# Ledger of designs, part 93: designed miniproteins, single chains, continued (2)

Each design is a single chain, and the fold is of that chain. pLDDT is the mean over its residues in the fold that is shown.

## One batch from the design tools (miniprotein)

Design m7222
Fold by ESMFold2-Fast:
Structure m7222 (fold): chain A 63 residues (1-63)
Amino acid sequence: SDEAQVLAEVSQMIAELYRRGESPETILEKVHQYLDQKGMEQLKPQATKMVTVVTGKKVEVPP
């Protein structure tokens, strides 16, 4: 499905940014921008959980 493909791309993006030493907040911002560009805003909660799992830190979306 399109969502499964996008989640796979998001997972790879998180891993690459984390490997480069980007902060969890920066990773979250870049992933959310990517999802906005794809029109997949509904995946933002799952992507946020993925960032938290990979980085080991709770990240929050600004209000």
Scores: mean pLDDT 80

Design m7223
Fold by ESMFold2-Fast:
Structure m7223 (fold): chain A 85 residues (1-85)
Amino acid sequence: SGVGADYRQIQAAARQIVDMVQQALGRQFSPSERQIMLDDIAARLRARMAAGQSLAQARDAVVADIRSRLDPDQRARLDAILAQQ
C-alpha cells in the first residue's frame, strides 16, 4: 500500500462515515460543518493506522466512538445504516 493509495482509501472511508452520521442525526450539514467532520474523521483514521490498525479496524473504532456519543434514536438509525453494508 503506497501513501497515495492509503490517502484515497482514508478519504473514501471518511466521506462514507460523514454521510452515515448526517443520516443518523437526521439533519443536513452546512458545507463548513461537513468539511470539518471530514477532516476530523480522516485524521482519526490516519492516527489509528499509524498506531498499527488496518483501515477496516480504524473505521470500526471511529464508527464505534461516534455511535457511543449518539442518543438512542440516532444510534438506532446508525445501526440500521450499518446493517445495509
Scores: mean pLDDT 85

Design m7224
Fold by ESMFold2-Fast:
Parts: sequence; C-alpha cells; structure tokens
Structure m7224 (fold): chain A 88 residues (1-88)
Amino acid sequence: MPTVEEAIEWLKEQLLKLGVPEEFIEELSKEPSHNSLGLLLTTLAGKELGMSVEEIKKMIRGEKVPDGPSTDELGERQQRIVDQIRQL
C-alpha cells in the first residue's frame, strides 16, 4: 500500500494533468495529512466529473453548487480513485 505522502504526490500529478492550477494544488497539500489527502481526492473526483476549479472551491468552502455532481457521485468517484491508488 502506498503511504499518504505517495498518494498525495500521485494525486498532485493527476490534478496537474487535468489543468488544475499549481497554486491551488499547493494550497490543498501544504501540510501532508489525511485532511490534505481528502481535499485532493475531492478535487480530482470533482474535476473528473466535469466540475470547474471555481465550483470545487465553493464546494470545499461548504457553498452549494447547483449543477454539481451529487454527494453519491463524488463518493463513488473518490472510491474509484482510492482503488487506483491501492494499485500503485
């Protein structure tokens, strides 16, 4: 199983490939932890489901995103990403 640090590094790479700004990725990962891992997972899941960076920022702040994916869709995508990380 990869470490939290290895999982965070992989997630950062995937987010960069999807065009997420480096500054935003750095903000989410400034202190490597399970909280940072969760924020990066949520951001990658949101991007894969077609959310913009602005919509993801709103979601992280607890603001409602009317046309965003459901909590269930986000959870399913996060689980698929976790399964990919487990295969590293």
Scores: mean pLDDT 77

Design m7225
Fold by ESMFold2-Fast:
Structure m7225 (fold): chain A 65 residues (1-65)
Amino acid sequence: MREEEIKRSLEEFKRFAKEVGAELRFEEDKLYLYIKGASVEEETALAIRGIALAYEMGGSLFVYE
């Protein structure tokens, strides 16, 4: 089972997103990420982590601005 790993990764991801100033929204099978003030490197890292997390949750990641 990956339930606890996914939960921990999600909490770490939320914390990182908050530090970067990104906004997150979660739907049943999708993760929506809104990035507006991050550097290109921070945005890329956040998107990669989000894609990996969404995949583990059986969903998809959508990144907006």
Scores: mean pLDDT 63

Design m7226
Fold by ESMFold2-Fast:
Structure m7226 (fold): chain A 67 residues (1-67)
Amino acid sequence: MSPQEAGRLAAEGVKHDPELADKAGTGAALGASGGSPSAGQIGRDVGEKAGSEKAKEAGLLAEKAAK
C-alpha cells in the first residue's frame, strides 16, 4: 500500500471524529513514508496515543492498508 492509501484508510476508520481521523491518517502516512512496512504500526501507535476505541480501529485499518 502507498503512504497515501494507508493514511486515507486510517482516517476513514474514524471519519465521524474529524480530529482523530486527521491524527490517525497523518501518523499512518508519515510512518509509511519513513518505513513503509510500519504504516500499520504507526497507525496503531497514533490510535493508542489518542486513547479511544475509534482510534484503535483506525490503527487496524492502517495495518491492513500496509499489507
Scores: mean pLDDT 60

Design m7227
Fold by ESMFold2-Fast:
Structure m7227 (fold): chain A 63 residues (1-63)
Amino acid sequence: ELEEQLRKLQEEIQKVKEDGERAYKAFSEIRRLRAAGKPVEEITRVELKMAGKSDEEIEKLLK
């Protein structure tokens, strides 16, 4: 029925919004670090986290 289809679409829209919010926050953090003159290492940490790496994997890659 139409109402059931609308609920499923709303759930999909919510997931897309959550993905977009994460991307926006990551972008804002990168911009902040760049403006503050932070070293490339700190910027790379944010980029790796955006790529789905855990904090443990990020430390392993940067160490």
Scores: mean pLDDT 70

Design m7228
Fold by ESMFold2-Fast:
Structure m7228 (fold): chain A 74 residues (1-74)
Amino acid sequence: MSQEIVDLVRQVAFKAKLSAEAALVLERVARGENLSAADEAVLAQDDMAAFIASLLKGRPNDERIKILKQLLSL
């Protein structure tokens, strides 16, 4: 379960050509983890990562998986 969402977010980050730092922050968002000030600073520097994070924040695990799969189909 946790590995599926991590694998999906890694595929999305690769497809979106995100930095390694932004990809790691998105893994935390996809797991429903709280972000540190340093994580928020990474998102502030990457509009695409910030946008993807906004789609995932506050959603249950099943919706986050659906959103990540939809992003991969684009």
Scores: mean pLDDT 81

Design m7229
Fold by ESMFold2-Fast:
Structure m7229 (fold): chain A 95 residues (1-95)
Amino acid sequence: SVEDQVRELIDQLIEKLKELAEKSKNPKSKKVLDDVVERLEHARRTLSPEEILLRLGDLIHEVNDLAVQTGDPDLAQASLLLTDTLVQIDDILRS
């Protein structure tokens, strides 16, 4: 189902973000990544696919702003992973 495909993409995103958090050398960036993971795990359990798409948009803005402010490459990478996942989910919902 569309819902199952979206949940699978979010699970893959969560795993990749957890790996980034574990490798992060900046404690503040690690905390941001851990918070994003928690928010995505909550969204996966509680939100519709359309609501997940909106949540990803909000997270991209928050993480990208921090990446620009800090110059942290792990936050920049997280922003790209979030954006790639948003594009994939948007494509599924439009098909």
Scores: mean pLDDT 89

Design m7230
Fold by ESMFold2-Fast:
Structure m7230 (fold): chain A 98 residues (1-98)
Amino acid sequence: MEEERRRREAEELVRAYEAELADLAEEELRARFEAEARAAAARTLERVRADGDPEEAARLLRETAEELRELAKTLGRGVRERLLARARAAEELARELE
């Protein structure tokens, strides 16, 4: 119930964001996808270095990368490129933790 209220507010923000993204050039979208992927990977690395199990984290990151690659196969090119950037960053981070 409260989760649905929070999701509604998030959807309104996402729509504004999507409208903004629709006006960006492909190269700008690609740069944004890569930056987002790098930021997510950096946050995961900080968490693991603070108190995580690197081996467990590496396995989860590899599983996430595989899931993102599978999902990317079924989606349109723009979203596909974004998911592939995230999968790539997760795979690279997993190798760093080994």
Scores: mean pLDDT 68

Design m7231
Fold by ESMFold2-Fast:
Structure m7231 (fold): chain A 91 residues (1-91)
Amino acid sequence: SVEEDLRVLQEVVAEAQERLREEVTALYEADPSEATELEAARLVAREAARLARERGVTEQLLRAAEYVAATSEEEEARRAARLVAEAAREA
């Protein structure tokens, strides 16, 4: 279901953010720019895709990310979802 796929997206992204918290914080402290925001988002997307691969839920992550990218009213959420979908497709 869409709800289960969205739960997978939420869980792996939250865990990716927690695992990368110190690295992302250091990036923003060095350069609080839009380029850094994009770099941080790509790091989170790649880690989320890696976690999904380890857990065998890559297809669920990809479906959820594509759904959010197509339907979210928030531009930032659509952008983040596109990065997650791209990372999930690459491996």
Scores: mean pLDDT 88

Design m7232
Fold by ESMFold2-Fast:
Structure m7232 (fold): chain A 86 residues (1-86)
Amino acid sequence: MLEGSEEDRRYLFELAERNPAVGNALLILESLEFPEEAFEVAGAALRRVEAGEASAEEVIEELRRQYGENSPLTRAAEILLEAYLA
């Protein structure tokens, strides 16, 4: 497992302790085609939104351009951001 992936997983599981919706989203991410990459991409997206660097809509649009609208990586970020902002 890559250092970045481990850091993103740690961040997300810590967040899940405070937000059960995020915890449920993480279970969905584990069921996706590329779960390790999904955690990295979704975690990075959430960090940018939390830091105020971009809106959830801007990050999702960027991921759709990079990976495609039907990509499991784009879907992972959408699921996680929706849970976080709920």
Scores: mean pLDDT 77

Design m7233
Fold by ESMFold2-Fast:
Formats: structure tokens, C-alpha cells, sequence
Structure m7233 (fold): chain A 94 residues (1-94)
């Protein structure tokens, strides 16, 4: 069963995905949403003592998002954040 915190992270991920797909959304809005998602993901991972590799992947996604200058770079950061989130959910499910 997904925790309320996991459900909130999934909702933020869906919101970021919608923003990345919406042509009316600015680059800065997409970047801000992804940074907020990555920060929330790191906080959740550290609080729940996730494996160091997952925390590192989430931190890398945050750094990539902050340094992104193109939509392609934001999409790469989003994929890393998505991978870290799914891996954490799979570990909690076990």
C-alpha cells in the first residue's frame, strides 16, 4: 500500500510530466517543478534511510535540474528523478 508521502510524490511526478508535455508552460516553470520534486524526493529518501545509491541518484537529478539550460537536459533530470522514485517504491513494497 502506498503511503500518503509516496502518493504525494507520485502526484508531483505526474504534475511535472504534464508541465513538460504542455507547450504553454515556460521552461522556468518546468525547471522549478522538477527541482521541487527532486528536493522532496531527497527528503523522503533520507528520512526513510534509503540506500545510498538511491539518495545519490535523487541528488544527481536535483543538480541536473538546477544546471539544465535546455528542455532535453530537464527531461534527462526528470528520468533520473522518476527512476529514483520507482526504485524507492519497489523497496518499500518488499
Amino acid sequence: MLSPEEKELLKKLEEVGKLLSDPSTSFEERKKALIELAEALIEYAEKHKAPAGIIQLARQALEDAKNAKTMEELEKAAKKAYSALLTMIDLEKA
Scores: mean pLDDT 77

Design m7234
Fold by ESMFold2-Fast:
Structure m7234 (fold): chain A 50 residues (1-50)
Amino acid sequence: DYYEEGLKLVDEVFKNRKDDTPFISVIREAAKVFNDYLKSKGLPESYYMG
């Protein structure tokens, strides 16, 4: 499931940037990574708001 794989990438963004990036920036990067991944697979874009 591409959506599950995209969510795993989002989890990695949060883990890697927890202590050195403002939370708003982490949210933006997570949303970008998720949407870029879905676009690369030809799926509709979605915004991650975690």
Scores: mean pLDDT 68

Design m7235
Fold by ESMFold2-Fast:
Structure m7235 (fold): chain A 93 residues (1-93)
Amino acid sequence: MIDASALIEPSKKLQEILEKVGITKKTVTVGELLNGVLQYAIKEGLIDSSVSPNTIDLRGTKLGEILKVDSFDMDDLQEIANRILESGAKVVK
């Protein structure tokens, strides 16, 4: 079970994504990581409102390759957090 205040160390590939939205810390909270991923998706124009207002289309993106998913629903933050941990992020606490 992932707490939004839990500290995690993102993989190097996720750190590169976070740096593009101004997050340069080696260790971040789950909440900071989720916000960073969301801001990256907004900045890159990955939100597909034609499918649903909260669907992020990751097909052919670096983020989709890191998370190994074609899309995710922003309403399911727990699934997003689980995919991030499965991609090589480590819980520090």
Scores: mean pLDDT 71

Design m7236
Fold by ESMFold2-Fast:
Structure m7236 (fold): chain A 75 residues (1-75)
Amino acid sequence: MLTPEQIEEIVREFLRRYNLPLDGRVTKEEIERLKKEANITLPNKSDKDYLTPEEIVEFYLSPEFAPYLPPRFRP
């Protein structure tokens, strides 16, 4: 189970890597755009306009993104 500090670090790395706002305001449209560009199909667990840190972490830890994870977070 990830600690809150590890979740925050993964979220910041995800936002930085994809040139998204570091304030955590990641919209559904931005994620759908990234899915389309990367040809990725992942289940959406959020009914909100903004993704939660936990949803960003799940998205980032998906098999499609595993090669792009920082070494310390790789499976």
Scores: mean pLDDT 55

Design m7237
Fold by ESMFold2-Fast:
Structure m7237 (fold): chain A 81 residues (1-81)
Amino acid sequence: SMQEEANRIARELAEELLALAEELRRQGASPDEIIAAVRREVERRAPEVKERLMAAGLSEEEADLIIRIIEHEVIQYVREA
């Protein structure tokens, strides 16, 4: 279904961003450096991920919102207490 495809695309983005954050943390990067890298990766991938989400049946607004939510959640996970 279109919903299953959208969920798969969103999950893939979240997993890749979390893997990036974990790898950088393992390498000794600071939280600020990890957050900056996550933001750059989202900016780089957003056009393609948005296109894929819209092809899976989401509106442009819904696709943008999902990408922003994923970015925010990953950043919250990385940030200091």
Scores: mean pLDDT 88

Design m7238
Fold by ESMFold2-Fast:
Structure m7238 (fold): chain A 81 residues (1-81)
Amino acid sequence: SPTPRPAEEELIARLAALLREAGEDAAAEAAEAAPSFREALLAAAKILLDRLGLPAEYHELVEMHVAGASPSELLALQDEI
């Protein structure tokens, strides 16, 4: 299985910490189990979308956009926030 790079491990840890502060423990756990930051975002997003009761089409849109993003685009998004 792919192992997260050191930079990705830090990004995953920050994402999980923010999710836990928001009370989204299940999403945080899913993010921490992911092999990359992109997969962490997808795993967290799926749990959050399920909790909101959004249709399957929203899950597919999120997966498509995150899967299409390069590592540099994901890092730039993190820096913006």
Scores: mean pLDDT 70

Design m7239
Fold by ESMFold2-Fast:
Structure m7239 (fold): chain A 94 residues (1-94)
Amino acid sequence: LKEKLEKILELVERALELVRAGAPREEVAAILEEGLKLATEEIRKDPDSLAAIYTGAMLKALLDDVRDPSKSREEILAGLEKAIEKLREIIEEV
Protein backbone atom coordinates (compact mmCIF):
# COMPACT_ATOMS: atom_id res chain seq x y z
CA LEU A 1 0.00 0.00 0.00
CA LYS A 2 2.58 2.65 1.10
CA GLU A 3 4.68 2.23 -2.10
CA LYS A 4 1.53 2.63 -4.27
CA LEU A 5 0.44 5.73 -2.31
CA GLU A 6 3.94 7.20 -2.77
CA LYS A 7 3.66 6.51 -6.53
CA ILE A 8 0.23 8.20 -6.57
CA LEU A 9 1.77 11.22 -4.78
CA GLU A 10 4.44 11.44 -7.53
CA LEU A 11 1.68 11.36 -10.18
CA VAL A 12 -0.35 14.14 -8.45
CA GLU A 13 2.84 16.25 -8.12
CA ARG A 14 3.49 15.69 -11.86
CA ALA A 15 -0.12 16.72 -12.62
CA LEU A 16 0.45 19.95 -10.63
CA GLU A 17 3.61 20.69 -12.67
CA LEU A 18 1.69 20.08 -15.93
CA VAL A 19 -1.09 22.52 -14.91
CA ARG A 20 1.53 25.15 -13.96
CA ALA A 21 3.21 24.64 -17.37
CA GLY A 22 -0.13 25.18 -19.18
CA ALA A 23 -0.46 21.59 -20.44
CA PRO A 24 -3.82 20.50 -21.96
CA ARG A 25 -6.39 19.26 -19.42
CA GLU A 26 -6.50 15.89 -21.25
CA GLU A 27 -2.79 15.35 -20.41
CA VAL A 28 -3.41 16.26 -16.74
CA ALA A 29 -6.45 13.92 -16.65
CA ALA A 30 -4.39 11.02 -18.10
CA ILE A 31 -1.85 11.29 -15.25
CA LEU A 32 -4.64 11.42 -12.62
CA GLU A 33 -6.32 8.37 -14.26
CA GLU A 34 -3.07 6.40 -13.75
CA GLY A 35 -3.17 7.34 -10.05
CA LEU A 36 -6.83 6.28 -9.82
CA LYS A 37 -5.96 2.89 -11.40
CA LEU A 38 -3.29 2.33 -8.72
CA ALA A 39 -5.75 3.24 -5.93
CA THR A 40 -8.39 0.91 -7.47
CA GLU A 41 -5.86 -1.98 -7.53
CA GLU A 42 -5.20 -1.48 -3.79
CA ILE A 43 -8.97 -1.36 -3.04
CA ARG A 44 -9.38 -4.67 -4.96
CA LYS A 45 -6.65 -6.27 -2.79
CA ASP A 46 -8.16 -4.86 0.43
CA PRO A 47 -11.73 -3.50 0.06
CA ASP A 48 -11.60 -2.22 3.68
CA SER A 49 -8.49 -0.05 3.10
CA LEU A 50 -9.69 3.42 4.15
CA ALA A 51 -6.41 4.95 2.87
CA ALA A 52 -6.92 3.48 -0.63
CA ILE A 53 -10.68 4.27 -0.66
CA TYR A 54 -10.13 7.90 0.39
CA THR A 55 -7.26 8.31 -2.11
CA GLY A 56 -9.42 6.89 -4.94
CA ALA A 57 -12.35 9.18 -4.07
CA MET A 58 -10.04 12.21 -3.93
CA LEU A 59 -8.47 11.37 -7.33
CA LYS A 60 -11.94 10.88 -8.87
CA ALA A 61 -13.00 14.34 -7.60
CA LEU A 62 -9.80 15.89 -9.05
CA LEU A 63 -10.46 14.18 -12.41
CA ASP A 64 -14.04 15.50 -12.47
CA ASP A 65 -12.74 19.03 -11.74
CA VAL A 66 -10.02 18.82 -14.45
CA ARG A 67 -12.65 17.68 -16.99
CA ASP A 68 -15.13 20.42 -15.92
CA PRO A 69 -14.77 23.39 -18.33
CA SER A 70 -16.31 25.70 -15.67
CA LYS A 71 -13.34 25.10 -13.32
CA SER A 72 -10.55 27.68 -13.57
CA ARG A 73 -6.84 26.82 -13.71
CA GLU A 74 -6.49 28.43 -10.25
CA GLU A 75 -9.21 26.15 -8.79
CA ILE A 76 -7.52 23.07 -10.31
CA LEU A 77 -4.12 24.15 -8.89
CA ALA A 78 -5.66 24.66 -5.43
CA GLY A 79 -7.32 21.22 -5.58
CA LEU A 80 -4.07 19.51 -6.59
CA GLU A 81 -2.07 21.30 -3.86
CA LYS A 82 -4.64 20.27 -1.22
CA ALA A 83 -4.57 16.67 -2.51
CA ILE A 84 -0.74 16.57 -2.21
CA GLU A 85 -0.96 17.74 1.43
CA LYS A 86 -3.67 15.15 2.21
CA LEU A 87 -1.76 12.31 0.49
CA ARG A 88 1.33 13.11 2.59
CA GLU A 89 -0.82 12.85 5.75
CA ILE A 90 -2.29 9.49 4.61
CA ILE A 91 1.18 8.08 3.76
CA GLU A 92 2.44 8.99 7.27
CA GLU A 93 -0.41 6.93 8.84
CA VAL A 94 0.19 3.82 6.66
Scores: mean pLDDT 82

Design m7240
Fold by ESMFold2-Fast:
Structure m7240 (fold): chain A 60 residues (1-60)
Amino acid sequence: SMEELYREAEELFRRMDQEGVPLTDIALEITKFLRSQGLSDVETSLLLQRLLDEHQRRQQ
């Protein structure tokens, strides 16, 4: 399901962030992951934006 893919992407994001990977590289790896799962460009962009917005909220 889309929510399962979101949880997997969120966990991948969290691990990379904890390892000190730059945000631009995290975004690229999440994009590759989502596209490998068969998401469209639009679906990938929306999910990635949701993850980035959540991350920015936590940093403030």
Scores: mean pLDDT 84

Design m7241
Fold by ESMFold2-Fast:
Structure m7241 (fold): chain A 81 residues (1-81)
Amino acid sequence: SEEIKKKLEEVEKLFKEADDLEAQAGRYTALANYYRGLSKKEGDKYKEIADGYEKMANDLRAQAQKIRDEAEKLYEEVLKE
């Protein structure tokens, strides 16, 4: 049905949004690791930068998980129809 099709399109959109957030979190994790390495050689200012990127990555992963949970619930509703 048209209604089921629209719900499946919404599910796909949510999974894409979650994937994009996880990709960005991965980039922030790489930056955190880079600055973490610099902090071991050049001092505490880089530790704060690394901690900041790590927090941003964790926040984005938490957001992505919430979106995935929403997508999974919507998909389960479609399967029951």
Scores: mean pLDDT 88

Design m7242
Fold by ESMFold2-Fast:
Structure m7242 (fold): chain A 62 residues (1-62)
Amino acid sequence: MKKEKRTVTFKGKVSVDEAYAALKEAFTDLSDAAARTRAVHIAMLTNAGKDAVATGDSLVEV
């Protein structure tokens, strides 16, 4: 079922595997390639001390 807004917020240092698992769990319709690419970007952002917010369509840094 489609939610009004689907977002996942990542805080603190997360690994690529953790980000990937969370993205696939929250966005079951997200492609493997897109989830993998976003997981790498999320890991880079959180290791730099930034928060990352992922949606089904895009990634937003905070």
Scores: mean pLDDT 72

Design m7243
Fold by ESMFold2-Fast:
Structure m7243 (fold): chain A 66 residues (1-66)
Amino acid sequence: SAATGEKNAAAAERAAEAGDSAGAAVALWQGSMHGSDKEYGERGARAAERAGDARAAELARQHMER
């Protein structure tokens, strides 16, 4: 849902601001698992990349294409 997508994207963005790459990756994966719109998933992926975890972002993008 959009609400779940926004929550997870915002959580990933907050984790990235704190320098918490693991937290950003967890929030990103939760969003992808719950079938959020790609828009929210991309926000989470960009946050994970900014936090330094490009691998988590790539894996989540692949998962969201299912």
Scores: mean pLDDT 70

Design m7244
Fold by ESMFold2-Fast:
Structure m7244 (fold): chain A 96 residues (1-96)
Amino acid sequence: DDLHQRQFQDLRQQSRSSSGDLMTTATQSSQGDRSTAQTQVSSYSNNFLQLGKQLIDVDRDRGLSLGLGITRALSGLPIGSDQANQVRSDLQRHAG
C-alpha cells in the first residue's frame, strides 16, 4: 500500500537518526561515567522499542528486520547488551 510505504519510510528516517544520536551520546557518556551511560542507554532502548513497534505495525517483516537492526547498535555498547536483548525479545513478541 502506497500510504504504508510512505509511513514506513518516515519511521525508517527517525530510526536512523535515533541510532546515530545514540552511538554518539553513549560513546561520550561511557568515557566519563558508567552510571550516566547506563541511564542514557536505558532511555534510548525504550525509544528504540517504540520506534520498532511502530515500524512493525506499518510493515511487519520489514519493520521487524529494521527494529532488530536498531538493537545491533545498542548491543555493541559495553553496558547495553541486556537492554538490547529485552528490546529484541519485545519486538519479536510484538511482531507475532
Scores: mean pLDDT 68

Design m7245
Fold by ESMFold2-Fast:
Structure m7245 (fold): chain A 82 residues (1-82)
Amino acid sequence: AAEALERARREAKRLGEQARQDLLAQGVSEDVARKAGELAEGLVLRRAETVLRLEAAGRPIDERELDRQLQAEAQARAAEVN
C-alpha cells in the first residue's frame, strides 16, 4: 500500500512537470502552465487514493469510467487555459 502510493506520487509529479513544460513550449504563460501542472498532479493522486480505498473495502472499481472522468476533466482544464 505505502509503496503503491509513493509510486503514484512520483508519477503524478512527473506528469505535472511534463504538462507544465509542454504548455510553456506552446507559449502559455508560466502562471497558467504551473496551475495546469498542479491540477494534473492532484487528479492522478486522487485517482490512486480512491482506487486504494475501494480495494480496501472489497468493492469492485470501474477503472474505465474513473479514467474517462479524469481524462474529461483534464481536457476541460486544458481547453480553458488555451
Scores: mean pLDDT 75

Design m7246
Fold by ESMFold2-Fast:
Structure m7246 (fold): chain A 85 residues (1-85)
Amino acid sequence: MKEEIEKLKEEAIEAAKKGDVEKAKEYIRRIAELGVEAARQGDWEAVAAAMEALYEVGLAGQDNPELVEEVSRADKEVLEAVREA
């Protein structure tokens, strides 16, 4: 899980830098899905990786409001899963 999250982070950053907003959003959503699953499993290393990945993707896409909104939504989903665990 952690390794898959790191790979998705790299792909999301590249998509964001290229201005491929839809592809970046797909990767952000997948990172959030894995972060939520990690929280449900108690895999806190993978949760930390997902949170770090969303932070770095947010920095790469910080000049695009649509990507900023998607990262914010993804962060909220992962944090809510952690709260329920």
Scores: mean pLDDT 85

Design m7247
Fold by ESMFold2-Fast:
Structure m7247 (fold): chain A 95 residues (1-95)
Amino acid sequence: EAEERARELLDKAAVYSNKASQALERGDYDTAAENFEKAGKYASEAARLMGRDDLAKEIEETAQKAADSARQGNVEEAEKYLKKFNKLLRELRAL
C-alpha cells in the first residue's frame, strides 16, 4: 500500500533528521549535511506518494538549504531549516 510505504519513508526521514541534528551538535558538519540530504530524499519521496508534489519540492529545497548551511558551519541557519523540515514532516503525517 502507498500509505504504508509513505509512512516507512517518513520514519526513515525522521531518523536521518535526528542523526543530522546530533552531528550538528558535535560539530560534524559534513555528516550533518549528508544526513539532511538523506532525510530530504525520503521525505520528498513520501510526499510524492501522497500526491503532494508541492510539499515534495519544498521539502527538497529545505533539506538542501539545511545541508548547505551545515557544510558552511552555519549552525544557526542549519537549525532554522531543520525546524522547518520537521514542521513539513508533521504536515505530511497529518494528511
Scores: mean pLDDT 88

Design m7248
Fold by ESMFold2-Fast:
Structure m7248 (fold): chain A 97 residues (1-97)
Amino acid sequence: KLEELEKELEKLGVKLSEEELELAKKYLEKGVPAEVIALLYKLLKEGKITKETLLEILDALANSKDKKKTLEILALSLEDQGLKEEAKELLKIAKEL
């Protein structure tokens, strides 16, 4: 799972600090998909979401009984914020769950 996260981060050109990587690992262990963690950190690095929003989304996913449904709801929220391409990526990930 950690190797999967590293591959997804590399695909998106996202570099995490040691602190960010340790936090990402904790959410991965809680069952948040590697692709979602990588995409959310990409949005953070691009200034499209805040660190607070990142943590809220990760916590919602980690605590969700239906991660697929939670991802679908989050994708709609991102679309409402004008992040249409990122919303499409979350929906693709949700479909594969």
Scores: mean pLDDT 81

Design m7249
Fold by ESMFold2-Fast:
Structure m7249 (fold): chain A 111 residues (1-111)
Amino acid sequence: AEEVEKLLEKLKSALEKLLNDPNDEEAKLEVRALSARLEELGQLEKLEEILKKAVEKSPNNAFLHFLLGEVLEKLGRIEEAKEAYQRAVELDPESPEGKQAQVRLAELLQK
């Protein structure tokens, strides 16, 4: 619980940096690393809650929509994952996240 709470606070701080600078590559890497660790600790549902709040504050951030899509897909929420990936593609199709979201959408449509 204490380790999880500290990781959640670090994640919120990294997301706040990204809210202020959507091109902060260090903040993006920190968010990805913290998200991966929280997933290992069984915290996908809490991660979804935090990412949904981050998307509400930064609705035009393709990276956040893509990351939310990955979490939703891992939770088996496939239709919501498709929506998040589609939004990432619409916002920035030429970004690394937009390109990866397009690949994920194509694979989900084959299943």
Scores: mean pLDDT 87

Design m7250
Fold by ESMFold2-Fast:
Structure m7250 (fold): chain A 73 residues (1-73)
Amino acid sequence: ELEKKVNFYKKMAEASQATADLEARRAEVLRERSEKEGPKYQEEVDRHQRAIDQSNALAEKYKKEAEELEKKL
């Protein structure tokens, strides 16, 4: 059922966006720690930034898939 598939991709986009938001908060905490303890957390911040970028890309991909499927309804 096409509608069920559209709803699935919409949910996946929301989940990926939530993951990006969580990783962004984690990166922020590490940046604040770097200000107090010196810049030793940069590699961990960079890893969280890559996770943010990946999760945002997945959210956009799933959103586009849902939009393309909706056009066929």
Scores: mean pLDDT 81

Design m7251
Fold by ESMFold2-Fast:
Structure m7251 (fold): chain A 90 residues (1-90)
Amino acid sequence: MSKEELIEEAIKIIREAAEVTEDENSKELLLALAKAIEEAKKKGDIEAAIEAIEEAIKILDYEVGIADEENKEKLREAIKKLEEILKKLK
């Protein structure tokens, strides 16, 4: 998978995680980070994309702490996939 494809997958994961996020402020931040990652991808700025993905993981870790059991597992899976993407981007 190319770095561009990895970044596109990260954007998709973050947007899907935002939809199951209970806290409105966290949801807005996740959507803003997804947009920032998309802009970084357009510019070829891999470092900016990595930073935004790392920030999204921190927000998702917070959301895991307050989510119900069904959404908690979905958020943990999203975090795991994003961490795997970060390892491949670095």
Scores: mean pLDDT 85

Design m7252
Fold by ESMFold2-Fast:
Structure m7252 (fold): chain A 62 residues (1-62)
Amino acid sequence: MEKRFEEYYRLAREAGFPDQAARDIALGAVEHGLDLEEVERMLRVARTQAPLGREAARALAE
């Protein structure tokens, strides 16, 4: 896998997403060719909407 996948995955994990959700986010970002800044901005927004975003990610991972 290219470095981009690992960077996106790390950002998603740092934003509080579980492993499965972080992988899904990283795959989507790679597919769309998003910049790291763009992905980081999206994940920051998700994190600041905190309780619902993280609960949804947990449910998605299961």
Scores: mean pLDDT 67

Design m7253
Fold by ESMFold2-Fast:
Structure m7253 (fold): chain A 94 residues (1-94)
Amino acid sequence: MSPRQRTSAQLAALYQLLSELVKLINDPKASIEEIEEALQKVLDYVRAAQDPAVAQAALQLLRELLEWLKKNNAPQEVIELVERTIREIEALLA
């Protein structure tokens, strides 16, 4: 696969993981542990991809999610999990 095709495939996979995370956050039956596991999958994928474009896309989308959570009075535990995941991805880019 060309580098461009590889990055596009990795971004598609990242968007799928983030879509699943958003579904869990909007599910009143989802546990905090399930949300933490979904965030861990995003972090693990970003680490495994070793692609700055994937890490940057994840940061942008997680920051947008964080702003949405704060505006919609999401549980503090969910906000803190997203903030922690953002910090861990930022550390990968430093």
Scores: mean pLDDT 84

Design m7254
Fold by ESMFold2-Fast:
Structure m7254 (fold): chain A 85 residues (1-85)
Amino acid sequence: SENAKKALEYLEEIAQHPDPEVRKLAKEAIENLKKYEEALSAGDFETAKEYRDKAIKYVEELMKHPDPEVRELAKKALDYIKKLP
């Protein structure tokens, strides 16, 4: 999915941040989004939804960060994740 690819691009950019907590949250979001794609490819839509929802929670935590660049990139990632089936 192009939407998943775009979300991953923004999350991978956040994962380069100097704050280790920001990197941790971004990596958790990336892992859950990858597991979403694996479950979706296997036809396990219930498991895919759970991983998508988990990825959203990590991205929502990034949106609370004091760095406006982290918040902006997280919002862009979230907008693409919300477009996923």
Scores: mean pLDDT 89

Design m7255
Fold by ESMFold2-Fast:
Structure m7255 (fold): chain A 74 residues (1-74)
Amino acid sequence: SEKLNECLKNVFSELAKLNDPSVPCVENYVKANAEEISRMSATDAERIAEETGCLLSTVERALHLFKERCLHLL
């Protein structure tokens, strides 16, 4: 959905202000797996961090913001 992509862009633009180098990596993963992420639990964040090499805290923050702001667009 175009609205979902715009929501993701807004979330990750906000996260980019933190100067966290893991943000682009997490953004690519979330964009590719948005519908699956809507069904994921907190333990899936650890798996995503391991698969992507991103910081766990960045993955957790991104998933939290995605679910709060973008979940209604799925």
Scores: mean pLDDT 77

Design m7256
Fold by ESMFold2-Fast:
Order: C-alpha cells, then structure tokens, then sequence
Structure m7256 (fold): chain A 88 residues (1-88)
C-alpha cells in the first residue's frame, strides 16, 4: 500500500534526523562509524526507492524534494567516512 505524500515527507524528515544523530554519535564515538555507515546506506536505499516511485508517477516536484534529501544523506555519509578514516 502506498503512503500519502505527507507521510512520505514525514519519513524523509525522520531519516534526515536519524542520519544527523548517526553523524553526531560518530563524532563523539568514532568506533560507531561502521554501524552508522550501514544505517546511512539503508536510509539512502529507502530514499532511492521513494524517488523511483515518484518518477514512475511523473511527480517531478516530489522527485526534486527527495533528491535533495538523498544529497543531504550522501553528504552526511561522506562526513562519517572521513571520521572513520581519521580513526584508523
């Protein structure tokens, strides 16, 4: 069953908050970076699925919004990867 657009936007907000928490925790506890990266990858996969669904429906506005969330998650992932490299 398909979520409403409002529910999908709420999920995107939750994913961004969880990603920020993973980054904050990784900064305080670098040993968490492998788990943080695994969680971020699952979040990115979810966003990509939502983008594919929006694209299949021709909802260009929703695609643009979800692509912005994807870019934010990718930036956070890069920051967590840098923390992991520095901790090695």
Amino acid sequence: SELTDAQKQAVMGILRAEAQFSLDLSQKQPSFTPQALAELQRQIDTVKEYIADAESRGDESLVAKFQQVLADLQQITQQVQQIQQQAS
Scores: mean pLDDT 85

